Designed miniproteins, single chains, continued (5). Designs and how they scored, part 106

Each design is a single chain, and the fold is of that chain. pLDDT is the mean over its residues in the fold that is shown.

## One batch from the design tools (miniprotein)

Design m19678
Fold by ESMFold2-Fast:
Structure m19678 (fold): chain A 90 residues (1-90)
Amino acid sequence: GEVEVIYKDESGEIKREVVPFEKEEIIRVLTEKAGVSEELAEKAYDLLKAGAAAVVIIPESGRIEPVPSREAALEAVETSPVPAVGLVRL
């Protein structure tokens, strides 16, 4: 399977990266492009592997939570007052 990572870049534009559902690829994209710590990236992978449809991360606060859909993850990234990152299982 694949995972879509949704984040804002340095200019504030929403970016999407699709990667294989593999731990190393998810951690790489989250840490290198989305500003997520390795510990939060691993937790996000574990939640998706446990059956979460999508996950939202707030890196600034260390907050992470499963969300029910891609639409919920995208809304969180778009509307959050602080940078938020979405992961969606495809």
Scores: mean pLDDT 86

Design m19679
Fold by ESMFold2-Fast:
Structure m19679 (fold): chain A 72 residues (1-72)
Amino acid sequence: SSMTLARYLTSSDDGIADLSRETGIPLAALGVLLSSEEGRALLTQPLDVAVAALRALWARRRAELEAEAAAG
């Protein structure tokens, strides 16, 4: 049975921390990603789809941060 990301986040007292462990994304970064338009759209998606998409969004954000660090 598929659980949505929103259900997963509300299924425990530490939903965001559980998601951080599951995705490997830092807790603070998850807060930012989930507040974005793209991240909010993932709340209604099945957990496996949402996890894959969050990992992709974080990979893109890390590449942007690394490019900024290399330039500065």
Scores: mean pLDDT 81

Design m19680
Fold by ESMFold2-Fast:
Structure m19680 (fold): chain A 97 residues (1-97)
Amino acid sequence: MLTEEEKEALKKLLEFLKSNPATPEWLIELIEAFLNEDIEKAIEILKKNNIPLENLPDILDSILDAAVEEKKLTEKDVENIKKAFEKFLEELKKKGK
């Protein structure tokens, strides 16, 4: 599912999220599940935290904007993260029904 560049970009995102005390724990767990390509775990996390799948793109965009502003992610990292997230959203939609 993920390319090596997409995995590296997600790892950078995960480190940024872990460094921010305002980051909810479910979001860290969700990105870790994506890195492990564990779609079933990702679905479980979203259900337990009552996060609608349709809200994930907006949540991601806000986080990526903040990370770029703080110079923690490059534009290339953002592109790779968005590609990875699009792949996972497609799998979540297929298995979350």
Scores: mean pLDDT 80

Design m19681
Fold by ESMFold2-Fast:
Structure m19681 (fold): chain A 65 residues (1-65)
Amino acid sequence: MRALAEESRRAVEEFIARREEALELGKTNPLGYEGLRLAARVSAAIVREAGDLELAARGEAALAA
């Protein structure tokens, strides 16, 4: 559980940091972009369950665009 939560936190933080790159990917590789969004959504849910509500909320906000 702990290792999965830490990897999920890193995944959410990276998605937030690279959100502009992810949006650009959506223009040329829509399936790849949707795969990244799905992974980020799952990671945000794991982070929320781990009790990091602030990071989960930031990840969810980044996904909501």
Scores: mean pLDDT 74

Design m19682
Fold by ESMFold2-Fast:
Structure m19682 (fold): chain A 105 residues (1-105)
Amino acid sequence: SDREKIRRAWAEAEALRRVVDTLRKLAPNASPEVKKLIDEAEKAVDKAYEALRQGNLDETEKYIEEARKLIDKAISELEKQGMTDVAKAVRDSLARAEAAAERFV
């Protein structure tokens, strides 16, 4: 149903917002490249919330996918910089957030 799709999209956006917050908290001294990816991911999440408020599920899903790709790039860049423990913690946070969103849809 459309209500279930909206609830799932809301839960996914909320999950990604928490992952972006975790990235900022765990990587405060990240390189400019990683910081830019985090900023772009936050902007994508904000656009997903705006699309949700407008009832536009297609735009919401597009921005959720964009945010996920940017988060994945940030994790990969952290790994390349030797911040493997931080990258793992963020990846684990993303997995937990995604699992929680799936369970409560």
Scores: mean pLDDT 84

Design m19683
Fold by ESMFold2-Fast:
Structure m19683 (fold): chain A 81 residues (1-81)
Amino acid sequence: LLEEMKEIAKEIFELLKKEIPEKSELIDQYEERMLKAKTPEEVLLITLAALSTFEKDLSEENRKKARELFEKLRELANKAL
């Protein structure tokens, strides 16, 4: 479960770095925190914080993709209740 969530979160971070390469260092800091997360809740919260910070700089298409990936992440976290 935790590793599955981290794989989905990695896809979100990869999407962010591909569209916003000028902020890749800052995005990498969020990704590193997410990779060090020890609970599903931490993965979800760190990924949400990253999206809240960078989502406005995404195209509409990539914003939709990021949100779809985040919903998958949320669904997995809910199963860990």
Scores: mean pLDDT 82

Design m19684
Fold by ESMFold2-Fast:
Structure m19684 (fold): chain A 81 residues (1-81)
Amino acid sequence: EEELAEELLEEFRRELEEILEKYKAGEISVDEAEEKMVELLRRYSKLAEERLSPELAEKVQREMLRLYLEALDEMHRLEAE
């Protein structure tokens, strides 16, 4: 279960980084990037709830939310520059 939690977090991080990278490259708008990131967070939160114990799911969801907020902050910082 710990291995599965790590796999979900790593996959989430990779997909989140891909969205951010496309935004930085000008391939998608900030609005499109935000929508994709929210969709990603919802999908992985669901997978965590279905596949992990409640305690581990909560831990994984908290870390995913942290990564999402960091990516969102990075995009808003770039918009301000």
Scores: mean pLDDT 84

Design m19685
Fold by ESMFold2-Fast:
Structure m19685 (fold): chain A 108 residues (1-108)
Amino acid sequence: SERKEILERLNEALQPLVDANRDASPRELMDIFDRELPEELLIEYARLVIERATQLVANPEAVELSEERWRLVREIAALADEDLADPEVRRRFLELLARLMELELAEL
């Protein structure tokens, strides 16, 4: 229930930013998230993405990814031990996620 409430709040905050910036590159979109999202929601977004990356690393046979994509997924998962209240940690997270999204678009 608590997780569902967080997901609903994230969708309400993220969807308008995505819709307003449809032509943005992944890097530009991550810069917009850093600038426009409340800190609490950016931290929750990072936690959800890092949790997903951790799940993928624990079950590597579940998804077929390129070696470069696996490298980025592992780097994102490693942020689970970092303090997301630190803006430098959040910047590293957003940079890694932008790079992963760029590769995902290229590998479609």
Scores: mean pLDDT 85

Design m19686
Fold by ESMFold2-Fast:
Structure m19686 (fold): chain A 64 residues (1-64)
Amino acid sequence: VDAAAEAARAEAAVRAGDGAAARQIQLTLIKNGGKEAARAAADVAQARRDGGGAAVMWESYRNA
């Protein structure tokens, strides 16, 4: 998948207040693997100020 495009889509969902869509995109990013995908998911989680979600995404990045 195009991690940058998915991350941008998730950020747009966060700005629109659609947390459910943003979360689904984050899960897709970490599932598809790759350090860049995991990092993009972590950035989105932090933009939402979701401490628990951000920690999970950063752990995925570290392990990728």
Scores: mean pLDDT 63

Design m19687
Fold by ESMFold2-Fast:
Structure m19687 (fold): chain A 83 residues (1-83)
Amino acid sequence: SKEELLRLLEEARVLVDPRLKKVIESVEEAERDPETAFLAETFRQDLKLSPEELIEQIEHLLELETDPEKKEKLRKLLEEAKK
């Protein structure tokens, strides 16, 4: 479902940028902090994506990641998203 794909993308984004955890926990609070306001906008844009575009976003994060541990976790999230 789209809700499951959004959850997987949120997990993938937090893995790449831990600051996004604050946005996911409280979008309103994140918007009040100038440093996280732009991250809150990213979260809002994700809500507009199709299921195919949500999977593509996880794939893109995997392609950009250079840390081996994060890359392996992103690969597992992508496999789950494609099921």
Scores: mean pLDDT 76

Design m19688
Fold by ESMFold2-Fast:
Structure m19688 (fold): chain A 77 residues (1-77)
Amino acid sequence: MEDNIRRLVEDHGRILGELEYLVEQGKVSQEDLDETIKIVKDLIKKMAESSGLDEEELLKLFEESRKRALERTRLLS
């Protein structure tokens, strides 16, 4: 269960990193990105509470995954 939650958090980070690249390309608004990040962070907090996992650890995992996805997408473009 815990491993599935960590993978889900990383997957959301990757998707949001790709979305951030689309903002840089002018295809998505900054406002839409900010709202989506807020929704995902709220979801991660609820996942931490329901699973007994550390909220801070999951948020860090999300941010690291998002940053890696953005950097990777820039390099592959």
Scores: mean pLDDT 83

Design m19689
Fold by ESMFold2-Fast:
Structure m19689 (fold): chain A 61 residues (1-61)
Amino acid sequence: ALSEEDFPEQFRPVIRSARDYLLQYERSLLQDEAKLQAFLQALGVPQELHEKASQYLKSLA
């Protein structure tokens, strides 16, 4: 299973914030890949981490 430790240290805070926000307010975004990727991009998550971040966040739903 993916964990926060699987991300580069510099992006762990933004991944943690995305997790907490999505689970509390916007769980429906976890089911919409295009919107989830746009959300991650808006937060400054690099393109190469989008798939990994998407997989991690969906595993928590």
Scores: mean pLDDT 80

Design m19690
Fold by ESMFold2-Fast:
Structure m19690 (fold): chain A 119 residues (1-119)
Amino acid sequence: SELEEKKKELEEALKELERALEEIRKYGEKAVEAAEKGDIETLKEYIRKMAEAARRAAEVAERIGDEETAKELREAAEELERAAEEEEKAYEIAGKAATKALQAINRLIGIARRKIEEL
């Protein structure tokens, strides 16, 4: 049925969002570890991986009709990508951008869950 199709789409979106959330957390921890060791190239690589996860979450936001959160996640991804290119400010900029992405994804997970409950 149409309702079953919509439920499956939202459940798939939730799974993708949960994966993006876990990836940003995991890569964020690895970025901190690299920064503490002075491994700038590994730090940049994990910041780029966080940006990729944020961009995937933005695509999910667009698919479920949340254009505002999609824009916020694209902006966070762009901030992370910029941080990876800026040696002196990489850590500070990346931390703020990652927090923004995590908050946006958590909000979007709540929205997707509510949409499933309302079906």
Scores: mean pLDDT 86

Design m19691
Fold by ESMFold2-Fast:
Structure m19691 (fold): chain A 68 residues (1-68)
Amino acid sequence: SSMEKKLLEEYKEKMERIGVRAVVLRDLEGAKREMERIIEEAKKISEKIAKELQKLYDKILASVERAL
């Protein structure tokens, strides 16, 4: 649905901002905790959205680890 697409984009944007901040602050562990909390919250709303965010989590995590 259009609402699910909008919600997914909002969560993706939040997670990408967390990744950028993690590089600036050099805080990988903080980023992991914050992104995991977002995924848990999304899971309460839509399992489909949570699965897409889990894929993004792996990509952001790898990118942050390489940048540190």
Scores: mean pLDDT 85

Design m19692
Fold by ESMFold2-Fast:
Structure m19692 (fold): chain A 72 residues (1-72)
Amino acid sequence: GVPEEVLRQLAKDLPEVEELIIVTDEGAFLYRREGDTWRFVKRVEVGPGPVYSSEPLTSLAYRDGIPVVHVL
């Protein structure tokens, strides 16, 4: 799962974002904004790709109009 402290920081860093995809070593997860936090919605389909375990990537990319954030 995504650590709660990471979810809180993302809510502050992305104040106008309503939906967010977070990619971890366990997969990709769709979150929806619920006030000042994020509600887990579902696991999303992610094609096969490298596991990011040593260096967290917080740059914004977009998939189908939804921002994507990579976390350790």
Scores: mean pLDDT 67

Design m19693
Fold by ESMFold2-Fast:
Structure m19693 (fold): chain A 81 residues (1-81)
Amino acid sequence: MVKRAKGKATLKIVAEFEDESAALEAAEQVALAVGNIDRVELKGTRLEIYMSGASLDDMELAKKVVRELAKRILEEELTFE
């Protein structure tokens, strides 16, 4: 009946890539790996990924894929409410 309400997890990753092609490849790899992405935005060489209410395992997998392919990570924020 009553459980401690776990906050909804929201993951935001902003990453910089070598070029737009690399950023697009990363977006496709993340989509193939997790399938539960709330939003993906490509802005030139910058990729923004949002996952809300996804499992922590899927969020960690998305983080790993982005870190493997990215030139650098600009923002990585995991919040619980």
Scores: mean pLDDT 76

Design m19694
Fold by ESMFold2-Fast:
Structure m19694 (fold): chain A 95 residues (1-95)
Amino acid sequence: SPEEIAKKYLEGLDRLDEWYDTLSDDDQQRFEEAWYRLELLRVELTGYPKALEVFERELADLLSSITPDTSVDDFLARVEELIEKARKAMKEDIA
């Protein structure tokens, strides 16, 4: 449900902040560029409720998968997968 996704997302943000602080300056920049792309996509999906639900679920799943051993490359690969899934859902959304 949207409520369960939102709770998982908020819990994931705490883990994200701790993980981000362990990254090098270069990797923090790569992360920030990817995060900005996700924020822009969320805004674009505002008119597509089914696609927005897919986006929020996939983002919550991504954040919950982060461990201290997660590489920026692994994170970025999952961001690309998330964007592809959300864009596919957007094409199928008739809202």
Scores: mean pLDDT 84

Design m19695
Fold by ESMFold2-Fast:
Structure m19695 (fold): chain A 70 residues (1-70)
Amino acid sequence: MLSPEEFFKKKREIAEELSKKFGVPLSEVMKLINKKIEELMKEKGIALFEVDKLTEEDLEEIKKKVEEEL
């Protein structure tokens, strides 16, 4: 299970990678990531403040979904 610190670090790394790859502002990539996180958490029945319950596999799924929209 990811700590909140590890979660935010990985989220930031994904956002920076995708921002550079697609030439999209970091803020826009972060908005998409946050949207996909909220959708996944609702699907799993996890409260938004319980982001630490997300796994590294969940973050990889979010990255893939964000890449498909960019």
Scores: mean pLDDT 76

Design m19696
Fold by ESMFold2-Fast:
Structure m19696 (fold): chain A 73 residues (1-73)
Amino acid sequence: SLRTRLAALSAAMFKLSGSPLSDKAIELLAEIAGVSVGALRRETARILREVEAGMSVDELGEEHRRLVLEESE
């Protein structure tokens, strides 16, 4: 879902910036986004694989911004 992708982009960018992301922080992010923790973890792992395949961190930030605008209306 859009919300799952948006939350996962935030989590992936945090991990890629070298910031530690605790299990409790992931649970809180999932609750705020209204998605399941399992769906958030799976989508975050998928995004990290996309980065390993050649997606840039800048592209993640651009997608996040676009999805925020899309969710807003």
Scores: mean pLDDT 78

Design m19697
Fold by ESMFold2-Fast:
Structure m19697 (fold): chain A 88 residues (1-88)
Amino acid sequence: SARALAIAGLALGLAGLALARAALRLAGDGPREALLLAIAGALTGIGAIILALQALGDPATLEKGAEALREGADALALGAAALAAALA
């Protein structure tokens, strides 16, 4: 359902934010690339959360739910990349 896609997008966006936060904690004096990826992941995660909440606030269409899911997946990927860069 559209709501299930929006909820999945919200969960992925939150996970992406959590990974970005972990990367920022580990970055310290680390590479600028890890910091930039963490910022990108955090901003994308916030965007995914906003899209998911909008989709849940009104009767969610499949299109709005799918947008939230895609944005959440992108946030998770960026957060994971930031964490990998911070650990390298």
Scores: mean pLDDT 76

Design m19698
Fold by ESMFold2-Fast:
Structure m19698 (fold): chain A 73 residues (1-73)
Amino acid sequence: MSEEEALERAIEVAKETARVLLDNGYSPEEAEEIAVRSARLVLINVLGMSKEAADKALPRIREEVRRYVEELA
């Protein structure tokens, strides 16, 4: 799996996580933070990305999740 493929999968997981949290009454801010943290753990522990590469990817994941959450709000 390429870093781009791993990032795309992590973004999808983060968006799904955020949607489930919002559906369960979490605030947009809480949903974003939990989704981004969850995606970081997936990148490192499931997809085998280094901590440095995962941390570098977090701004893009956060931006994608924020836009998605704003569309649902």
Scores: mean pLDDT 82

Design m19699
Fold by ESMFold2-Fast:
Structure m19699 (fold): chain A 58 residues (1-58)
Amino acid sequence: SMEAQKIFDQWVALMSKSSSPESLAIFREHIEENGPLNPSSITAAAILSIGALIDEER
């Protein structure tokens, strides 16, 4: 759906600022298997996004 794609793009944009290529690849694989709106994917994205925001503030 358009909403799922939008969420995915937002997650990738935030995580690409502070995540390694390997971490992003693992996350993409997780989303591809579980979907971007699966609770585990949302939780993982929230944790990674919070980490990226903290790193950006420093």
Scores: mean pLDDT 66

Design m19700
Fold by ESMFold2-Fast:
Structure m19700 (fold): chain A 95 residues (1-95)
Amino acid sequence: KLEEKYKEILEELNKLLAEEGVGAGAEGSLTGEGKTYTFTVDEDGKVVASKEFLELLLIRLELLKFADELLKKYPDDLEKVRKLYEEKLAKLKKE
């Protein structure tokens, strides 16, 4: 099931990059816990990334969805959004 989640995250990332007009040859990075992981987009428009990148991306996508929901509920209360976001991040780290 974890392997299946990595595939789902890759498909979701590919869809998001296509919607933003990001194509073949693009590169990006994601930083978490003091480490930086990179990805590339191949000639077919598919993301090539490490397992560690995909794991961090899974956490970031969950946080992004949560942040979007918080902004819909508290559009003018950025301090509350930030506090709740930080609490969610702590929970995702087995807290």
Scores: mean pLDDT 69

Design m19701
Fold by ESMFold2-Fast:
Structure m19701 (fold): chain A 87 residues (1-87)
Amino acid sequence: SAAEERARAIWERGAAEAAAMLAAGASLGEVAAVSARALAEAYEALGYPEVAEVLREGAERLAAAKSEEEVAAIEEETARRAREALE
């Protein structure tokens, strides 16, 4: 479908950006934030705006994260909330 094609293109661009940032030495939080934002745009394109909103909130928190432990905690909470939004 057109929505699936759009979501795939968004995710592929986001994955490429995240990979480039990782190669350039960006923090784990910054890389995770870019990935979460791309996933949010992909879910929005698929018709899941509530999931997209949760992922965007998670991305903002990930961008501000100061440690690997904080990144892991934010990712776990964001994944849980995203699953609840899909139900």
Scores: mean pLDDT 88

Design m19702
Fold by ESMFold2-Fast:
Structure m19702 (fold): chain A 120 residues (1-120)
Amino acid sequence: GGGYVSLGLSLMKSAKGVVEEAARLALEARPEVRPLVDEMLEATRRAKELAEKAADAILNESPELGLKYIEEFKRASERALDLGRRVAEAVPERREELLRLLEEFKRLTEEAIENLKKGV
């Protein structure tokens, strides 16, 4: 249903905000990690686009296409999380704060996936 889809998209929007905060903290501590931070932000943007495609497919196309985009969204989110962990390791002064933000990102993206699946 549309309510689950809307919640899934809202959760992914929140997840993107968490990664943007992680990017800000990392760059304030170590400006030289910008190329790695940019890769993390791009992976997060890709995950959001796939969540939006999943939502559109669930509401306007087919359940099968929706589930396909949910799987792609899951993989893109896992890539963003992996890049985020690499950022945290590259910024030891902020490692604990960055890892807490990445755990929140993981929680939000997993909840987004569950809500999108319930929308099918």
Scores: mean pLDDT 92

Design m19703
Fold by ESMFold2-Fast:
Structure m19703 (fold): chain A 79 residues (1-79)
Amino acid sequence: MVREVREQIYKVLKENLDNPERAAQKVKELLIKAGVPQETSDRLAARAYESLTNTPEWLKDEAAEMEQRLAGSALSGAV
């Protein structure tokens, strides 16, 4: 997978946290535009849908990891 496509998928997921179906549809559209086959796009969209609906803490954990990275950098500078 192209890194740019993954970043765009992340943005779509964050923007459509309240609408998992819409997020999955937009992910499919992005993948198809990137030249990914429809079958593969369907599977990746299904994964995106599960990520949004399966565990709300998935995004919280990801945000916490990002916060830890930022805090770790700041704490290293402060200590």
Scores: mean pLDDT 64

Design m19704
Fold by ESMFold2-Fast:
Structure m19704 (fold): chain A 92 residues (1-92)
Amino acid sequence: MKTVMSLEEAEELVERLLEELRERGFPEELLELLERAREILVEIGRSRGEEYEIQALNVMAAVLQTLLENPTEETIARAREALEALIAAAEA
């Protein structure tokens, strides 16, 4: 559904979802990787303009919601691998 989300609302949504993952006992290592990936995605978006920064935050929110809805060791392991690959690629 079409919701016009402000940059502030997108940032608040991501922070809220990260806090929910912490409260549900997700591994701290995964949470640190998620925060690093957020920083990378936001920086890439910001370089292209506010619309892309909002889009990057919305993509991050979707990933966080997927983890909350499917809190399996398999989903966590896949997310960790993908996040580590993203961070490595961004630093190269």
Scores: mean pLDDT 77

Design m19705
Fold by ESMFold2-Fast:
Structure m19705 (fold): chain A 68 residues (1-68)
Amino acid sequence: KKVITVNVKTSELSDVVVLIASKDDKGNILTIKNVGDEPGRLIVLDEKLENILLETVLKPGESATIEV
């Protein structure tokens, strides 16, 4: 399986990040890192927008890993 790293920037005005796992990501491992300066709420949805694959809070410099 391929590991794909996604860097997200959170700020005072943008503390919620929603990612959609595309069909091209299917079968891969996604590592999402907060490279911003504020804590952010991360929600990862499947490509059909039907299932929440991950919901967590990432502090600055934290990473979450999910298999899609």
Scores: mean pLDDT 73

Design m19706
Fold by ESMFold2-Fast:
Structure m19706 (fold): chain A 87 residues (1-87)
Amino acid sequence: SVEELKEILDKVIEEAKKESPAGAMTIIMSGLHDTAKEAIRRKIPVEDALEVLEYALKKAKELPLSEKEKKRLEDIYEKIKRQILEE
């Protein structure tokens, strides 16, 4: 469910908070990709999958990341969004 995926991403963000910025970026990027794949596997509607990913991006951007790192997360989100929309 959408709520289940949001809970998984909340755990990803909490794990990222314990790491260096580089480690946090790796965990968040992997979490976004894995969640996108899981949403497709579960046949979650595209709009709901995008809502979950946008929720995660917003929460990730609240972490003490540099502007360059935040931009990288936005770029990854846009690539994942494109992939979901093309499915």
Scores: mean pLDDT 80

Design m19707
Fold by ESMFold2-Fast:
Structure m19707 (fold): chain A 90 residues (1-90)
Amino acid sequence: AMKKREEAEKLIEKAKEAVEKGDIKKAVELLKKAAKIYIELGDEEGIKKVLETLEELAEKYPEYKKEFEKLKIEIEIEIGVKKLKEIVLG
């Protein structure tokens, strides 16, 4: 768990660096991977950190707002699907 959390944190840091370099495709891919790790771990604080990072990046880089908002929606859908599966399947 700790090693995977460290991997997810490093992915967020690399994503922020990719945004600074203008590589938005890479940044989105890295943030999506970080979110997937936290979702699989059931790490609500980690998920919140990714979502807050996307909100911060959308505010700081309004030219890329649509890309970050799209990923935020995708993450929220995946969280909702996981919660529904837990309710239906136990």
Scores: mean pLDDT 82

Design m19708
Fold by ESMFold2-Fast:
Structure m19708 (fold): chain A 74 residues (1-74)
Amino acid sequence: SAEIEEAERLLKEGRLEEAERLLREYLKTNPSDAEKFFAPYPFLDEERRRLLLEAAIAYLRGDFERARELASKL
């Protein structure tokens, strides 16, 4: 998905707020269990928010093992 690729690019550029916005918008039209990664998001620091966004992207790409690994670092 072009939206998922763009979110990954924004994360690599350190643009966390834009990556989050794009992923949340994508999930409104493409519902997924990846939404669960966003539940703790408002209460986390930047480093943990980055890990959650990376986990959500991995999950949306179908890499469930990578998503679980990244989430376990929270």
Scores: mean pLDDT 80

Design m19709
Fold by ESMFold2-Fast:
Structure m19709 (fold): chain A 73 residues (1-73)
Amino acid sequence: STKEEARELVEKAKEYLKQGNLKEALRLAAQAAVLLADFESAKRAQELLKSKASKEEVKKELEKIIEELEKKI
């Protein structure tokens, strides 16, 4: 199901986040958001990918995005 695919992407994003690979974590979170029709989270993840924000700021915002996606799975 689309929800199970989104769950797998969110779990993978969490693993990349733990490894400090923020670019891959954001990419996977954006894909999961699109599958869940959470276009607000998808937009935020895309904006973070383009941003000049610090690694710490990106990590904090990504953690919030993942939390929001987990509520929809």
Scores: mean pLDDT 87

Design m19710
Fold by ESMFold2-Fast:
Structure m19710 (fold): chain A 74 residues (1-74)
Amino acid sequence: MSEEEREEAWKEFRRRLSEILNRLAEGELTVEEAKAEAERVARELGEKYGMPESVIENMIAFAHALIDSHAAQR
């Protein structure tokens, strides 16, 4: 995987994560549902961009930390 492909994958992930966070903030998703959705998105992008498992795990960890931060602020 190229560095440019990795950067594009992270940009797409952040865009989709923003949608998940908005739905969480509006009460449309529980914390558990938001985390599950973020994991599905990370794995979908992992398949699309041919990412190694370590990158997928980093995306999931990043999303979970951000979701937990948002949940603590409600």
Scores: mean pLDDT 81

Design m19711
Fold by ESMFold2-Fast:
Structure m19711 (fold): chain A 61 residues (1-61)
Amino acid sequence: MKIEKEELDEVVAYLKEKGLTGGVTYQDIEDIRKRLEEKFGRKFSLEEAASLVEAAMKELA
């Protein structure tokens, strides 16, 4: 799976703004997926959103 820096940066910013840097729920991943679809104009699977969240959490750790 290809991770675009712009998509990763958006997830990092979202996690910081929402105070989710310590962990996320399934619902948080769904909300992030929908926001990414709106922002970037393409379909995101739940698995793609979860992988972006995992990468963003590593950047924030």
Scores: mean pLDDT 78

Design m19712
Fold by ESMFold2-Fast:
Structure m19712 (fold): chain A 86 residues (1-86)
Amino acid sequence: APSPAEADAAARALVETIRAEADAVLAELRSLPPEEARAAAEALIARLRALAALLAALASDPEVVAELEAAVEEFIARLRALREEL
């Protein structure tokens, strides 16, 4: 298992990646056929939830955990909204 410091670093990296890439990922998903876009969005939601839960459990910095949970839930909400509009 990663150390708490490694989990904190990974959580920060995931938050930065979500903030930087969310719009591009959503645009890419919208360019796919609706069935493929829905499947990809569902897989990404499941993966994000699993990864966020793992990192939150291992992370030692409560501010990093709060930022991770907020960024992940915001991105999941956007992915869900995309699934509903397809």
Scores: mean pLDDT 86

